# Designed miniproteins, single chains, continued (4): the designs that were tried, part 95

Each design is a single chain, and the fold is of that chain. pLDDT is the mean over its residues in the fold that is shown.

## One batch from the design tools (miniprotein)

Design m15504
Fold by ESMFold2-Fast:
Structure m15504 (fold): chain A 67 residues (1-67)
Amino acid sequence: MTKEEVKKLVDEAIELLEKIFGVSREEARRMLQELLGIDLSDENMAKLTEEDVQKLKEFIEKLKKIS
């Protein structure tokens, strides 16, 4: 998966967290990083493993179910 594809998934998860919890984009980003245990900095996005990406996708599906 490319950095651009990972960024799209991160943006989707952040938007869902903003909507569900009524928090800011920066707060949603922190929550996402804490919940996944993954550094989502721009430099680290290119280094994410397939397992990290799958974890992110599963988390997004879980968020969609509760929204």
Scores: mean pLDDT 78

Design m15505
Fold by ESMFold2-Fast:
Structure m15505 (fold): chain A 61 residues (1-61)
Amino acid sequence: MRIARAVGDYTAVSPDELSIKKGELLEVLEPPRDGLVRARSLATGEEGLVPASAIELVSVE
């Protein structure tokens, strides 16, 4: 499982995007495409697109 951490707060601006909070842990579901990453919040279980610049990879399993 590939884990990323939110480097800051991000508010979704479209229905396909996920709102995240600084320090939130996310599972990366797909490779980045066009600067966006499909991820799932480990706290809420919600899935969506987040900017690749809004997250940092912390583990690969």
Scores: mean pLDDT 78

Design m15506
Fold by ESMFold2-Fast:
Structure m15506 (fold): chain A 104 residues (1-104)
Amino acid sequence: SLTQSPSSLTAKVGEKVTINNVSSEDVDGQINWYKQKAGEKRELLISNASTLAEGVDSRFSGSGSGTNFTLTIDNLVEEDEATYFSQEIKTTPPVFGQGSTLTV
């Protein structure tokens, strides 16, 4: 199972936020992070724990290993207001976290 935290967070433009994912088992770094913004296409941000997806702003970064993974968003802009999802891809079908809703 995946536990994503916090479920909701509020921050101001220019701040840094972190979203955590804890897996019940070692996922060998096979964690992706996604952004879901209302009215927009779902976007891959980070693949395999720490690889920034093509075209994604370098303000986004991923880190972690084993069971604990973190998405970091630095220097927030209003466009970062969205729900963020972890996805474990080691298991088939892929398992999603519950989502973390960021208000900016």
Scores: mean pLDDT 84

Design m15507
Fold by ESMFold2-Fast:
Structure m15507 (fold): chain A 58 residues (1-58)
Amino acid sequence: MLASPEEAARAADRAGRAGATVGASAEEHARALAEHGGLSPEAAREVAAAGAGPPAGL
């Protein structure tokens, strides 16, 4: 259940652009990645736990 680095970065960017919380609690981050980033709930949770999806362009 790994997202590629490209997929994780794209999901984080998309979630950020949608105004979702990115970098709140791990659970909120996973939810934002799944809902706005297009990741599966399992992939979103794995990415959030790994801390691999920081806000892009900061």
Scores: mean pLDDT 61

Design m15508
Fold by ESMFold2-Fast:
Structure m15508 (fold): chain A 62 residues (1-62)
Amino acid sequence: SAEEEERRREELIRRAAEIVLELVRQGKVSYPRALRIASEAVGVSEQTISEAVKRVERERRG
């Protein structure tokens, strides 16, 4: 269903956001570069990945 495909896409975006945070934490790439890489890999805008990163950070902080 369309809902299942959307949920799978949201899970991919979430995973990409977590990888962005990990890469930046390790000092391997800058935050803007990590967003670009994730955007290209998932096929969504850098803004979409950035919003997902903020969501993941909020969940981790409460």
Scores: mean pLDDT 83

Design m15509
Fold by ESMFold2-Fast:
Structure m15509 (fold): chain A 60 residues (1-60)
Amino acid sequence: MSKEELEKKIEELERKALQAYLEGDYETAIKLMEEMKKLRPEKAEQYERGIKTLKELAAK
């Protein structure tokens, strides 16, 4: 995947994840963050922290 294609895909996933989060659909937001983690493994730790927070919110 080119850098331009990767950036476009991440932007789309970030938009979808934010929309899911705002709708209270934490399960979808988690899935989208996991997909972003696969595309940007160098930021995996940051995405894992976000996923953990979303899982905690979903459990309440």
Scores: mean pLDDT 81

Design m15510
Fold by ESMFold2-Fast:
Structure m15510 (fold): chain A 69 residues (1-69)
Amino acid sequence: SMAQLQQQIQWAATTRHVVIVRGDSREEAERKAAEALAAHPDRIVLPVSSDQEIQDVLEAQRRAQQAEA
């Protein structure tokens, strides 16, 4: 559900050492991710360039959490 997706975003931002970086293109997303990683080298940085890619990343994290449960 969308509520679960929103909770996943919240957890990534606050509880997990994960940063999701969005760009209008793959190149821009990767550049922004490299800058974020340089500022926070202990974080996991995930570059995304489209709404579908954002959903795929969040869904993958949701499935990983479900596998832990």
Scores: mean pLDDT 65

Design m15511
Fold by ESMFold2-Fast:
Structure m15511 (fold): chain A 103 residues (1-103)
Amino acid sequence: SPEEEILRLLEEALRLIEEALRALDAGDLERARALVAEANELLVRAAELAAAAGFPDEVITLLGRAAAELGAAQAAVEAGDLETARRELEEARRLIEEARRRI
């Protein structure tokens, strides 16, 4: 179902965000950037599926905001701003968890 597919994508995105945070802790910026990019691709796909399946605007908005935070995190990693990258990843995780509770 669309619901099951969206939930699987969000679960995988959360796992990748946790791995990206660990990569930042280890100073592995290349790995962190790759993991954030992969999480963002999954989140964009989840948002598209949610919109296509007619999910509430609140869910779509949360997923869109989470994708924006992941994009900001990727830019911060590329700039070497690790404090901003961590904050954006933590906010993305919070928004994804909030979206999951509404699905």
Scores: mean pLDDT 90

Design m15512
Fold by ESMFold2-Fast:
Structure m15512 (fold): chain A 71 residues (1-71)
Amino acid sequence: DKKKEAEEYIKKGEEAYKEGKLEEALEYYRKAFDLYLELTKTDPSAKPLKDKAFENEVKVAVEILKKIVLG
């Protein structure tokens, strides 16, 4: 079940983000996004979930970039 797998990755991403494990959080959100993106091909109701996963992925990626570029 791709939906259940994606929900598990979102949960793991949130837990990793809360612990400051940004690279791990990014990987989990990316995996969730990929699964939700596949789901949108057959279930349009997955689009809001895909969009939220992408927003979280971008948020974490920006935080990682700030640490590298801005110190």
Scores: mean pLDDT 84

Design m15513
Fold by ESMFold2-Fast:
Structure m15513 (fold): chain A 97 residues (1-97)
Amino acid sequence: SKELLEKAEELLKEDPNNAGAWFWRGLAYLKQGKYEKAIEYFEKALELAPENALAWENLGEAYAKQGKLEEAIEYYEKALALDPDNERARANLEKIK
């Protein structure tokens, strides 16, 4: 969403190491179907906070939307390793296996 992107950009101007802001920026682009930018920003969020299971899940979704299923599987499995109760990651993984 535009509001989500604007808030993330404001937070990043104050602290470029705000992992949550990079994650929200990635999510905003994912919702717009801009998968390459979403991937870039989720990867940045994960460099700062590699334990963010939701970022791994959404990175997997962005790769799946691009038809890059091997990478999508890897990232969904990473999300499940961090949060085994992640129903969304499990459902998406089963859908593409």
Scores: mean pLDDT 87

Design m15514
Fold by ESMFold2-Fast:
Formats: structure tokens, sequence, C-alpha cells
Structure m15514 (fold): chain A 60 residues (1-60)
């Protein structure tokens, strides 16, 4: 399902973020956001958006 895809990409984003791979983490969180929006899951949309901002701050 779209919701399962969003969760999978969130998990990948978190793994890459923990490893310090911010570029890959950003790409995975952006994919998670896309699927979360398509699934209509507002909580997951917010979670992905918040993590995207955190990753962007780490890349500055």
Amino acid sequence: SLREKAREYIAKGEEHFKAGDYKSALEYFEKALKYAKEAGDSAMVSYAENNIEIVKEKMK
C-alpha cells in the first residue's frame, strides 16, 4: 500500500540519517512524503516534512 511505502522510505531515511548520509536521507524522506501525501496520512506527512527540515539543517 501507499502507506506501507511511506513507512519503508521513512525507515530508510532514518537509517541514512543515523549514518550521516544526509543526501540519501533527504531523498528517502522526500519519497516518504510523496507516498504519505498520496495515502492522505497527515501525521506521516508532518513526520516526513519535519525530518526533511532537520536533514536540511544538517547539510548547512
Scores: mean pLDDT 89

Design m15515
Fold by ESMFold2-Fast:
Order: sequence, then C-alpha cells, then structure tokens
Structure m15515 (fold): chain A 55 residues (1-55)
Amino acid sequence: SETAKILLEDFKKKIEKLSKEQLEMIAESLGIDTSGLSKEEIKKKILEKAEKILS
C-alpha cells in the first residue's frame, strides 16, 4: 500500500542515523540474531522485518 511505502521510507531514513549499537538493540527486540553481522546487514534484516509487518 502507499501508506506502507511511506512508513517504510520514513523508517529507513531514521535507521540510517542510528549507531550499530542502537540498530542491534532494535534488531534483538524484533527477534533478529545480530551475531557476526555488519551494520549494513543488521539494517537489511530490520527493514525486511518492517516490510513484512507493514505489508
């Protein structure tokens, strides 16, 4: 939906401003294992979860 697309873009902009530690906390709260992941990989996993929730 258009609303989901707007929310996902806004969320993406917000997470780009976060540190790796902040991203790890968010990912862990979503049940994502951050062990051995780079900052970029953590962001990707968070966005995948967000897209699934918003769809």
Scores: mean pLDDT 80

Design m15516
Fold by ESMFold2-Fast:
Structure m15516 (fold): chain A 61 residues (1-61)
Amino acid sequence: SREALLAALALLLLVSSEGVLSPEELAAAREALSALLRELGGTRPLEELSLEDIEALAEAY
């Protein structure tokens, strides 16, 4: 859903901006976001998307 995508985007932005999160926590967040993007019809891994691409997706949904 759009709400879930926006929440996932917010989590990604938080994780990216915070140096306090462990590498394992960051990896788990990325995996969850990749799974959500895939469910929404995304065909590319999260690692291949820029922040602007993800924001555009969230805005369109």
Scores: mean pLDDT 59

Design m15517
Fold by ESMFold2-Fast:
Structure m15517 (fold): chain A 99 residues (1-99)
Amino acid sequence: MLEVLEESPIVRNADGTLTQTLRLKDLETGEEYEVVLTLKPDGSIVADVYKDGKLVGRIVLNSKGEVLRADLDLDEETKEEIIAIVKSRIPELQAAAKT
């Protein structure tokens, strides 16, 4: 079971992207993950997933929250939980982009 420990403020970048960093913890294993969410100007989302400071994979979603790619070197349950968390953050990122 993954829990969101920390959410960074949403950062508006000079290139028109918005970035937010999430710190996740698996309460069963104690493993921690960092997810860097990037909302692109076209409305697509990229989530780069890090474990112990190393990139373990990337999730790419369209503006509707549909998964286009999920290339993660993680077990299926952890992968599904991270995807669900990423999808839950899309409305907030899109709302920030409209401001």
Scores: mean pLDDT 84

Design m15518
Fold by ESMFold2-Fast:
Structure m15518 (fold): chain A 72 residues (1-72)
Amino acid sequence: IVPTIPMSLLRLLDDDQIEKLIEQYKKLLEQAKKNGDKDNEAKALEQLGRLYSLLGKDEEAKKYFEEADKIK
């Protein structure tokens, strides 16, 4: 199961911590895709969108949110 972190908690993290979380969620996303787990794939994509948004990478965040919506 991919953990879902509330947006309020993510705002307590510095950029270095956010980038480490991005790497972890990318690994979880790859694992979910390999296993055909669409629920965890969508959750990982949504978390990646939130993390990129917090870094000010709005275009990347939008792409992850759009990918998550396509899986629904």
Scores: mean pLDDT 78

Design m15520
Fold by ESMFold2-Fast:
Structure m15520 (fold): chain A 55 residues (1-55)
Amino acid sequence: AVAKAQKLGEALRAGDYETAIRLAEELGLSREEARRMIEAGRFDGLVAKALLLAT
């Protein structure tokens, strides 16, 4: 689970937002919530929320 959150952060830094949304969904976030956070530029918030769900 933590490894998926790390990959999520890497995808966001690479600009691969579709992979980031998919990884967030696998970690328990909705696709819509993940997309909204990316559109708002809340990348650190998205990774932090995914880590909380992973632990």
Scores: mean pLDDT 79

Design m15521
Fold by ESMFold2-Fast:
Structure m15521 (fold): chain A 79 residues (1-79)
Amino acid sequence: TEFSKKYEELVEQGRKYAQKAIDALKAGNVEEAIEYAEQAREYFLKARLEGTAQIIDEAIEAAKAGNVEKAIALLQLAL
């Protein structure tokens, strides 16, 4: 019970930061979006969701390359 709640909280925080990254990308704030995406990745790694964390890594690379639409699409898969 206690373990389940802790994982749900980590996943909720990961999704919250992924949403903040999407919002920042839509506003043109790429640097801020990368910081939020890195925080989302940290939470998903703590939740042992390595596959989701890898999708966020790909989103960060897309954002750094200027491919904002691809970065948003990848971050949406983490929601």
Scores: mean pLDDT 88

Design m15522
Fold by ESMFold2-Fast:
Structure m15522 (fold): chain A 110 residues (1-110)
Amino acid sequence: EEQQRRDERDLRVMQLAFIVLSLAGAIEEGKTPEVIERIKRNVDEIADILGLSPEAREELLKKVLEAKTPQELFDVLREFIDKYLTDPEERELAYEALGIAEGIYENIKK
């Protein structure tokens, strides 16, 4: 595979990982109007990066807003990847991003 394509993939992974971390932080801060608007923006960014349908985006937003802890958020995102990402390469990319976000989150928690 070409180095440029690998670099673009790695950038998408890191972008998704940082958005997931932003969502985890928002869930911890509690659902004020400001935090809810941040969650909506982060969900829109995830939907754009992963090419989600409008229906999938709305379901993701609903499930993220229902999450009470960062752990519930990570579980919601795994279930969403399994349900809506049928392309093995996109699924692998999304799982890699989620794993990075969880690893960073656990390291910050210590």
Scores: mean pLDDT 81

Design m15523
Fold by ESMFold2-Fast:
Structure m15523 (fold): chain A 69 residues (1-69)
Amino acid sequence: IEVEVIEATSASGVRAPEEAVLEVRTRLRRGYEATGRGEPIDIDPEALSADEVEALANAARATMAEMEA
């Protein structure tokens, strides 16, 4: 997965970081399903650094906050 896409989007102050979060979440969901089947894909949370994982969580939090008002 590309956590940098989410972090760069948020850090750069682009118009809608939510778009990047939604796109990555969609890919993550597909990856988790494929990983459960035992397919070798590049979507492994344990393969990411702690910094990247934290950035992903922060971006997701911002998106959810907007939806919850």
Scores: mean pLDDT 48

Design m15524
Fold by ESMFold2-Fast:
Structure m15524 (fold): chain A 72 residues (1-72)
Amino acid sequence: EVEKLLEELLKAAEAGDAEKAGELARRIVSVATPEQLRKARERLEEALRRLIHDPVAAAALHEAIQMLDEAL
């Protein structure tokens, strides 16, 4: 489920686990429809805005957003 992968990605990013966040982003890209990718991207942008003062989490989210953008 794309929703479950997205929740796990957000948890990994908030925990500072950039490697796991990247793996989850790749999995989302491999299984999601273009509509699901656009919605996931919006939620990651929302999370990035919320976590902008956490440099490790922000970097992980920024990379995940770029991976989703490249797939669209």
Scores: mean pLDDT 82

Design m15525
Fold by ESMFold2-Fast:
Structure m15525 (fold): chain A 61 residues (1-61)
Amino acid sequence: SRAQAERLVALGERHAARGDYETAAKAYAIAGALYRDLGDEESARRAFERAQELGELAKQQ
């Protein structure tokens, strides 16, 4: 589960680098949910914050 969350963060970073903000935001949101399920509140918060930022960028496209 932690490895899956880390993979989703990496996928989100790659999508964000390509300007695919909607897909990047979804990847970070799923990673945040996985970190929350693991009890990793700090990683969950950071992932959800990044998802929110990327979601706003997607709306501006």
Scores: mean pLDDT 87

Design m15526
Fold by ESMFold2-Fast:
Structure m15526 (fold): chain A 69 residues (1-69)
Amino acid sequence: LSLSEEQRKKITEALREKYKDDDVVSILEVAQLVKEVVGEQAAGEIVEELQRTYNSTKVTVSQVLDILS
């Protein structure tokens, strides 16, 4: 991911404020949250990485956090 450390921290904070780590979320819900927090480019990058890594339309919040690490 070409995200800055600040962008990654903002996304992590927003996810943890709204969800628990074991919550299951759709990749579209993740994209919407990321877009609202840091913009559409970052949302697109995260969607592509999640789809590449997990090959699923749904992921756990902990799986999203792992990609941001």
Scores: mean pLDDT 83

Design m15527
Fold by ESMFold2-Fast:
Structure m15527 (fold): chain A 56 residues (1-56)
Amino acid sequence: MTVVELLLARAPEVRTLEELAALLEELADEMAARGDEEQAAHLRELAALLRAEAAA
C-alpha cells in the first residue's frame, strides 16, 4: 500500500490541519518500523509544515 492509498483510506476521519499532521506522524512511525526511513523523514517534515501553518 502506498502512502497516498493510506491517506485516502483515513481521509474521512481528518477534518483539520492538526489532525492531518497527526495522521502523517503515525504513518511516519509505521514507515520507520518497516525500515523506510526516507519515507518516514518525508512524512515527518510534511507534518511539521502543516503544524506550522495551523499555528500561524
Scores: mean pLDDT 73

Design m15528
Fold by ESMFold2-Fast:
Structure m15528 (fold): chain A 72 residues (1-72)
Amino acid sequence: DEARRFAEEQLRELEELLAAGAEFDKADAEAFLARLPASLEKALATLSEEDRPLLEVTREGLERAARLILEN
């Protein structure tokens, strides 16, 4: 399941970035957000209908976490 692997890898990557703490800067968060739409478009092209809710939850979580970093 490509969509599930993508979602799990992105969540793990984000968790590692957040665990690094306050030194994760605004430029890193902006770069993450900038590349995320292209990655999601690629994943959507390979998704079955049953996998889409997982990708949507992952997208919302990633965007929310990155915005929290940008807001600080």
Scores: mean pLDDT 63

Design m15529
Fold by ESMFold2-Fast:
Structure m15529 (fold): chain A 68 residues (1-68)
Amino acid sequence: DELLERAEALRDSVRHLLEQGLISPEEAEEILKLVDEGIEAARAGDREKAQRLLEEAERRLLEARERA
């Protein structure tokens, strides 16, 4: 499942950046919430909503990295 694989990759990226101190715990929590909501949307069959949520999570992760 492409959306679930994408979500897993995002969760791994967030964990890695948090462990490296490149994002705050608060930023990590916000991004992970979007990932979790995306996973729930994918499981419910709302692939369009899942894709939008995961894209938003990716954007926020990139913005957090730029601030570091």
Scores: mean pLDDT 82

Design m15530
Fold by ESMFold2-Fast:
Structure m15530 (fold): chain A 81 residues (1-81)
Amino acid sequence: KDDVLEKVIEAARYAKLAAEARKKGNFEEAKEYEEKALETLESVEDKKLALEIAKRIAKSLEESGDFETAEVIRKIVEKLE
């Protein structure tokens, strides 16, 4: 039941695939991965904790230079707030 971290990591992986698809010009594939990331994060029962972990992952990605994946995560978080 405390698979919150695993679900947020799964959502972050979809966000990364979405960012990579957009860089390649595959906008339809990017949208599908963005939708999967949103659905995965929305499926978490403890939404407050899920959003806090997602924000922390986005910050870590920004610190490592992956701004595109971080932006996808931040947009999904905004939709769920």
Scores: mean pLDDT 84

Design m15531
Fold by ESMFold2-Fast:
Structure m15531 (fold): chain A 114 residues (1-114)
Amino acid sequence: MEEDLEKALEQAEKDVRELAAKEGKTIPAYGRFYAYKASDAPGDPSNIARVEESPELAAKLRARDPNLEGYAVVYNAKGELVDVKKITSADDYLDVLGRAAERALAGEPVAVAF
């Protein structure tokens, strides 16, 4: 899953940049978060596993857009872009992460890049 999500995120960065340019936005990828179910029990929030960004992966993402911040991009396990949000506050981060957790509980693991 993580390897497939990483490939999806790398492939999708071009599509995300093209989408952002069309909508007048800039999307940096400087951090990463994965949300997925840790067990087969549906609807239990304790079953959401979180994978924090690795230092090497964070450095790789920051090297792409080190001076650009303020957007979150969400991809599902199929590599499909499911959400793009401008981040201006802690509440914006919590909202994006909450929706990612909800998708994971529904059986759809996601990756979030910031």
Scores: mean pLDDT 51

Design m15532
Fold by ESMFold2-Fast:
Structure m15532 (fold): chain A 118 residues (1-118)
Amino acid sequence: GVSITESGGGTVAAGGSATLKGTVSGTDFSTGAVGWIADNPREGGRGVAGISADGKTVTYADEVAGRATISVDKAASTAYLHLSDLEVSDTATYYAFAYSDKLKGMAMGNGTELTVVA
């Protein structure tokens, strides 16, 4: 089956940085995309960033514009989301997602908690 292994959360001070990592297993990553959704009980799920498997197409949400960098290591089937200049409002559970033609849908990881404190 398809799985996504996530890491890189924790508690970080406002103005700091965090790097989230997602490794996709059990599918051909080479023809798809990966990204992150942030889920906050107050605001619900929101898209954060997405990247194609070849690294050529990238999308960022306006809320993280200029503060987020998404990258992919195609050979390792691993994506990274670097968040800088963290704000308390970035506090959420971040879910890595992946899709490809082989999946015929979207796979999602179990989530990584990020807490930003003032």
Scores: mean pLDDT 81

Design m15533
Fold by ESMFold2-Fast:
Structure m15533 (fold): chain A 65 residues (1-65)
Amino acid sequence: SMEEEREKLAEEAERIARSARELGDEATYQRAVELLEKIRRGELSIEEAREELLRLQDAMVRSIL
């Protein structure tokens, strides 16, 4: 369901936030927390949430390269 998909995206945002904090990437951590809140509040479509998560993952990878 769309609700199940939304919760999976929220869990992914939480995972990114934890990883960013472990890496000391405060900027990505803050972005991930904001995205998590928007996802849980239903402010983003599923597709928009996926796009934002992809951008966060890319930003975090760039921080460690």
Scores: mean pLDDT 82

Design m15534
Fold by ESMFold2-Fast:
Structure m15534 (fold): chain A 65 residues (1-65)
Amino acid sequence: GRATLLAGVADLQRASGLSRATAERIARLMLERGLLTKEGVVEAMRELGLSEETIERVRRALEEA
């Protein structure tokens, strides 16, 4: 649910060095578009214009968790 997603975003913030504001924007976009998967996180980050290096770092963290 929403609480689980927000907890995951906080973990991603710590693992990937994303700011809290950026992590919250990702969570909002995922909820608005129904992108509630690991692939949805990548899509939201790409839509927000984050670098491919940052996206790859977050993707790896999600796969290793």
Scores: mean pLDDT 68

Design m15535
Fold by ESMFold2-Fast:
Structure m15535 (fold): chain A 67 residues (1-67)
Amino acid sequence: EDEEFEAISLVAAYAGLQGGPEAALRAMKETRELIEKAKNGDKEAQKRYDELVEQARAGIAAHRAAA
């Protein structure tokens, strides 16, 4: 759960950088739903979750490097 929370926080932070607090809240909801679907065996949800986390990590790192 702690690792899931960190991943959700990263995705939300990146979405917030792009679209503000409403985008961050939407990203949190979508990421949590993807985690639940992946736990139920939805491989497309797992893939989408992995893509969002990777994109958020790369985006935050790039933003911090550019700042």
Scores: mean pLDDT 79

Design m15536
Fold by ESMFold2-Fast:
Structure m15536 (fold): chain A 60 residues (1-60)
Amino acid sequence: SSAEAAAQQQIEQITQDGWKQSKELAERYKEKGLYEMTKEVVNVRDQTMAQIAAVRQAAA
């Protein structure tokens, strides 16, 4: 359906934005060590997953 197509496009954009943000965080925390970087990356992952879930729920 058109609603499913729109949801898929939004999910793709959210996923791309999440990856870009994770890459930027990895670069920024290069000198601060793996622990701090991992914590921030997990936060970005969780936010991205929550946004994807919200889009899927709205499209259902």
Scores: mean pLDDT 80

Design m15537
Fold by ESMFold2-Fast:
Structure m15537 (fold): chain A 77 residues (1-77)
Amino acid sequence: VEELLRRAEEEARQAAAALVEEAGLSEEEARRIAEVLLEALERARRAREEGASDEEVVRIALEGVAEAARLAEEALA
C-alpha cells in the first residue's frame, strides 16, 4: 500500500503538470488540485501508520481523488 501511495503521489504531480500544459489551467489552479490530492495521500499514509487496513487507506485516497476531480471540473467551467 505504501508503494501505491508513493506512485499516486508521483502521478498527482504529473497530472498537475498535464492540467497546465494540456487543459490550459493556471499553475495556481493546477497546484491547488494537486495539493488536495497530496493532502489526501498524506492523510491515508497517516492512517496506515496508525494501523488502518489497506481498504481504509485506499478509501481515504479515493475520497481525495473525487474531491480533486470536482475542483478540476469547477476550474474548467
Scores: mean pLDDT 73

Design m15538
Fold by ESMFold2-Fast:
Structure m15538 (fold): chain A 91 residues (1-91)
Amino acid sequence: MEFNEENVKAVSEAVREAIREADKYPMSSETASRLVGIVLRAIGDALDGKDPKEVLREAAEGFRELAKQSTNPDDRKALEAAAEVLERKAE
């Protein structure tokens, strides 16, 4: 794998902040598991040398898509909050 350590750190820090924001809401275990899946994919993409801003935008889109599929308002709020953090960090 080819990666830039600084880029991996940036993605990891943004993801950690997104998780902290989402953790303010009582998410279901199913939604939490799917959130972790999106997070792991973002870290993997960063390790593969993908642009950190692109990685964060794609992760945010993943959270937004998950929120659209959720019928639980707490899950939806958690996912939207996580997406907003990543969208801000991608700028």
Scores: mean pLDDT 82

Design m15539
Fold by ESMFold2-Fast:
Structure m15539 (fold): chain A 64 residues (1-64)
Amino acid sequence: GPAFERARELALEEARRLGEKFAKEYPDAKVTIEVEEDGSVVVTVEAEGVRIKVVLPPEFYLLL
């Protein structure tokens, strides 16, 4: 419904913002951004043997 569509759009915008930040901080890093069917956003950053994964579940946007 409209709430899930809005949550997904907000999640995509936040994922883009996070991806840009990580790309600037870790220029040699592999940044992967995935949006799941439930609206969850997964950002994975891999650099120099370190892996950071950030998950933004749709509940964060449904409270807005």
Scores: mean pLDDT 70

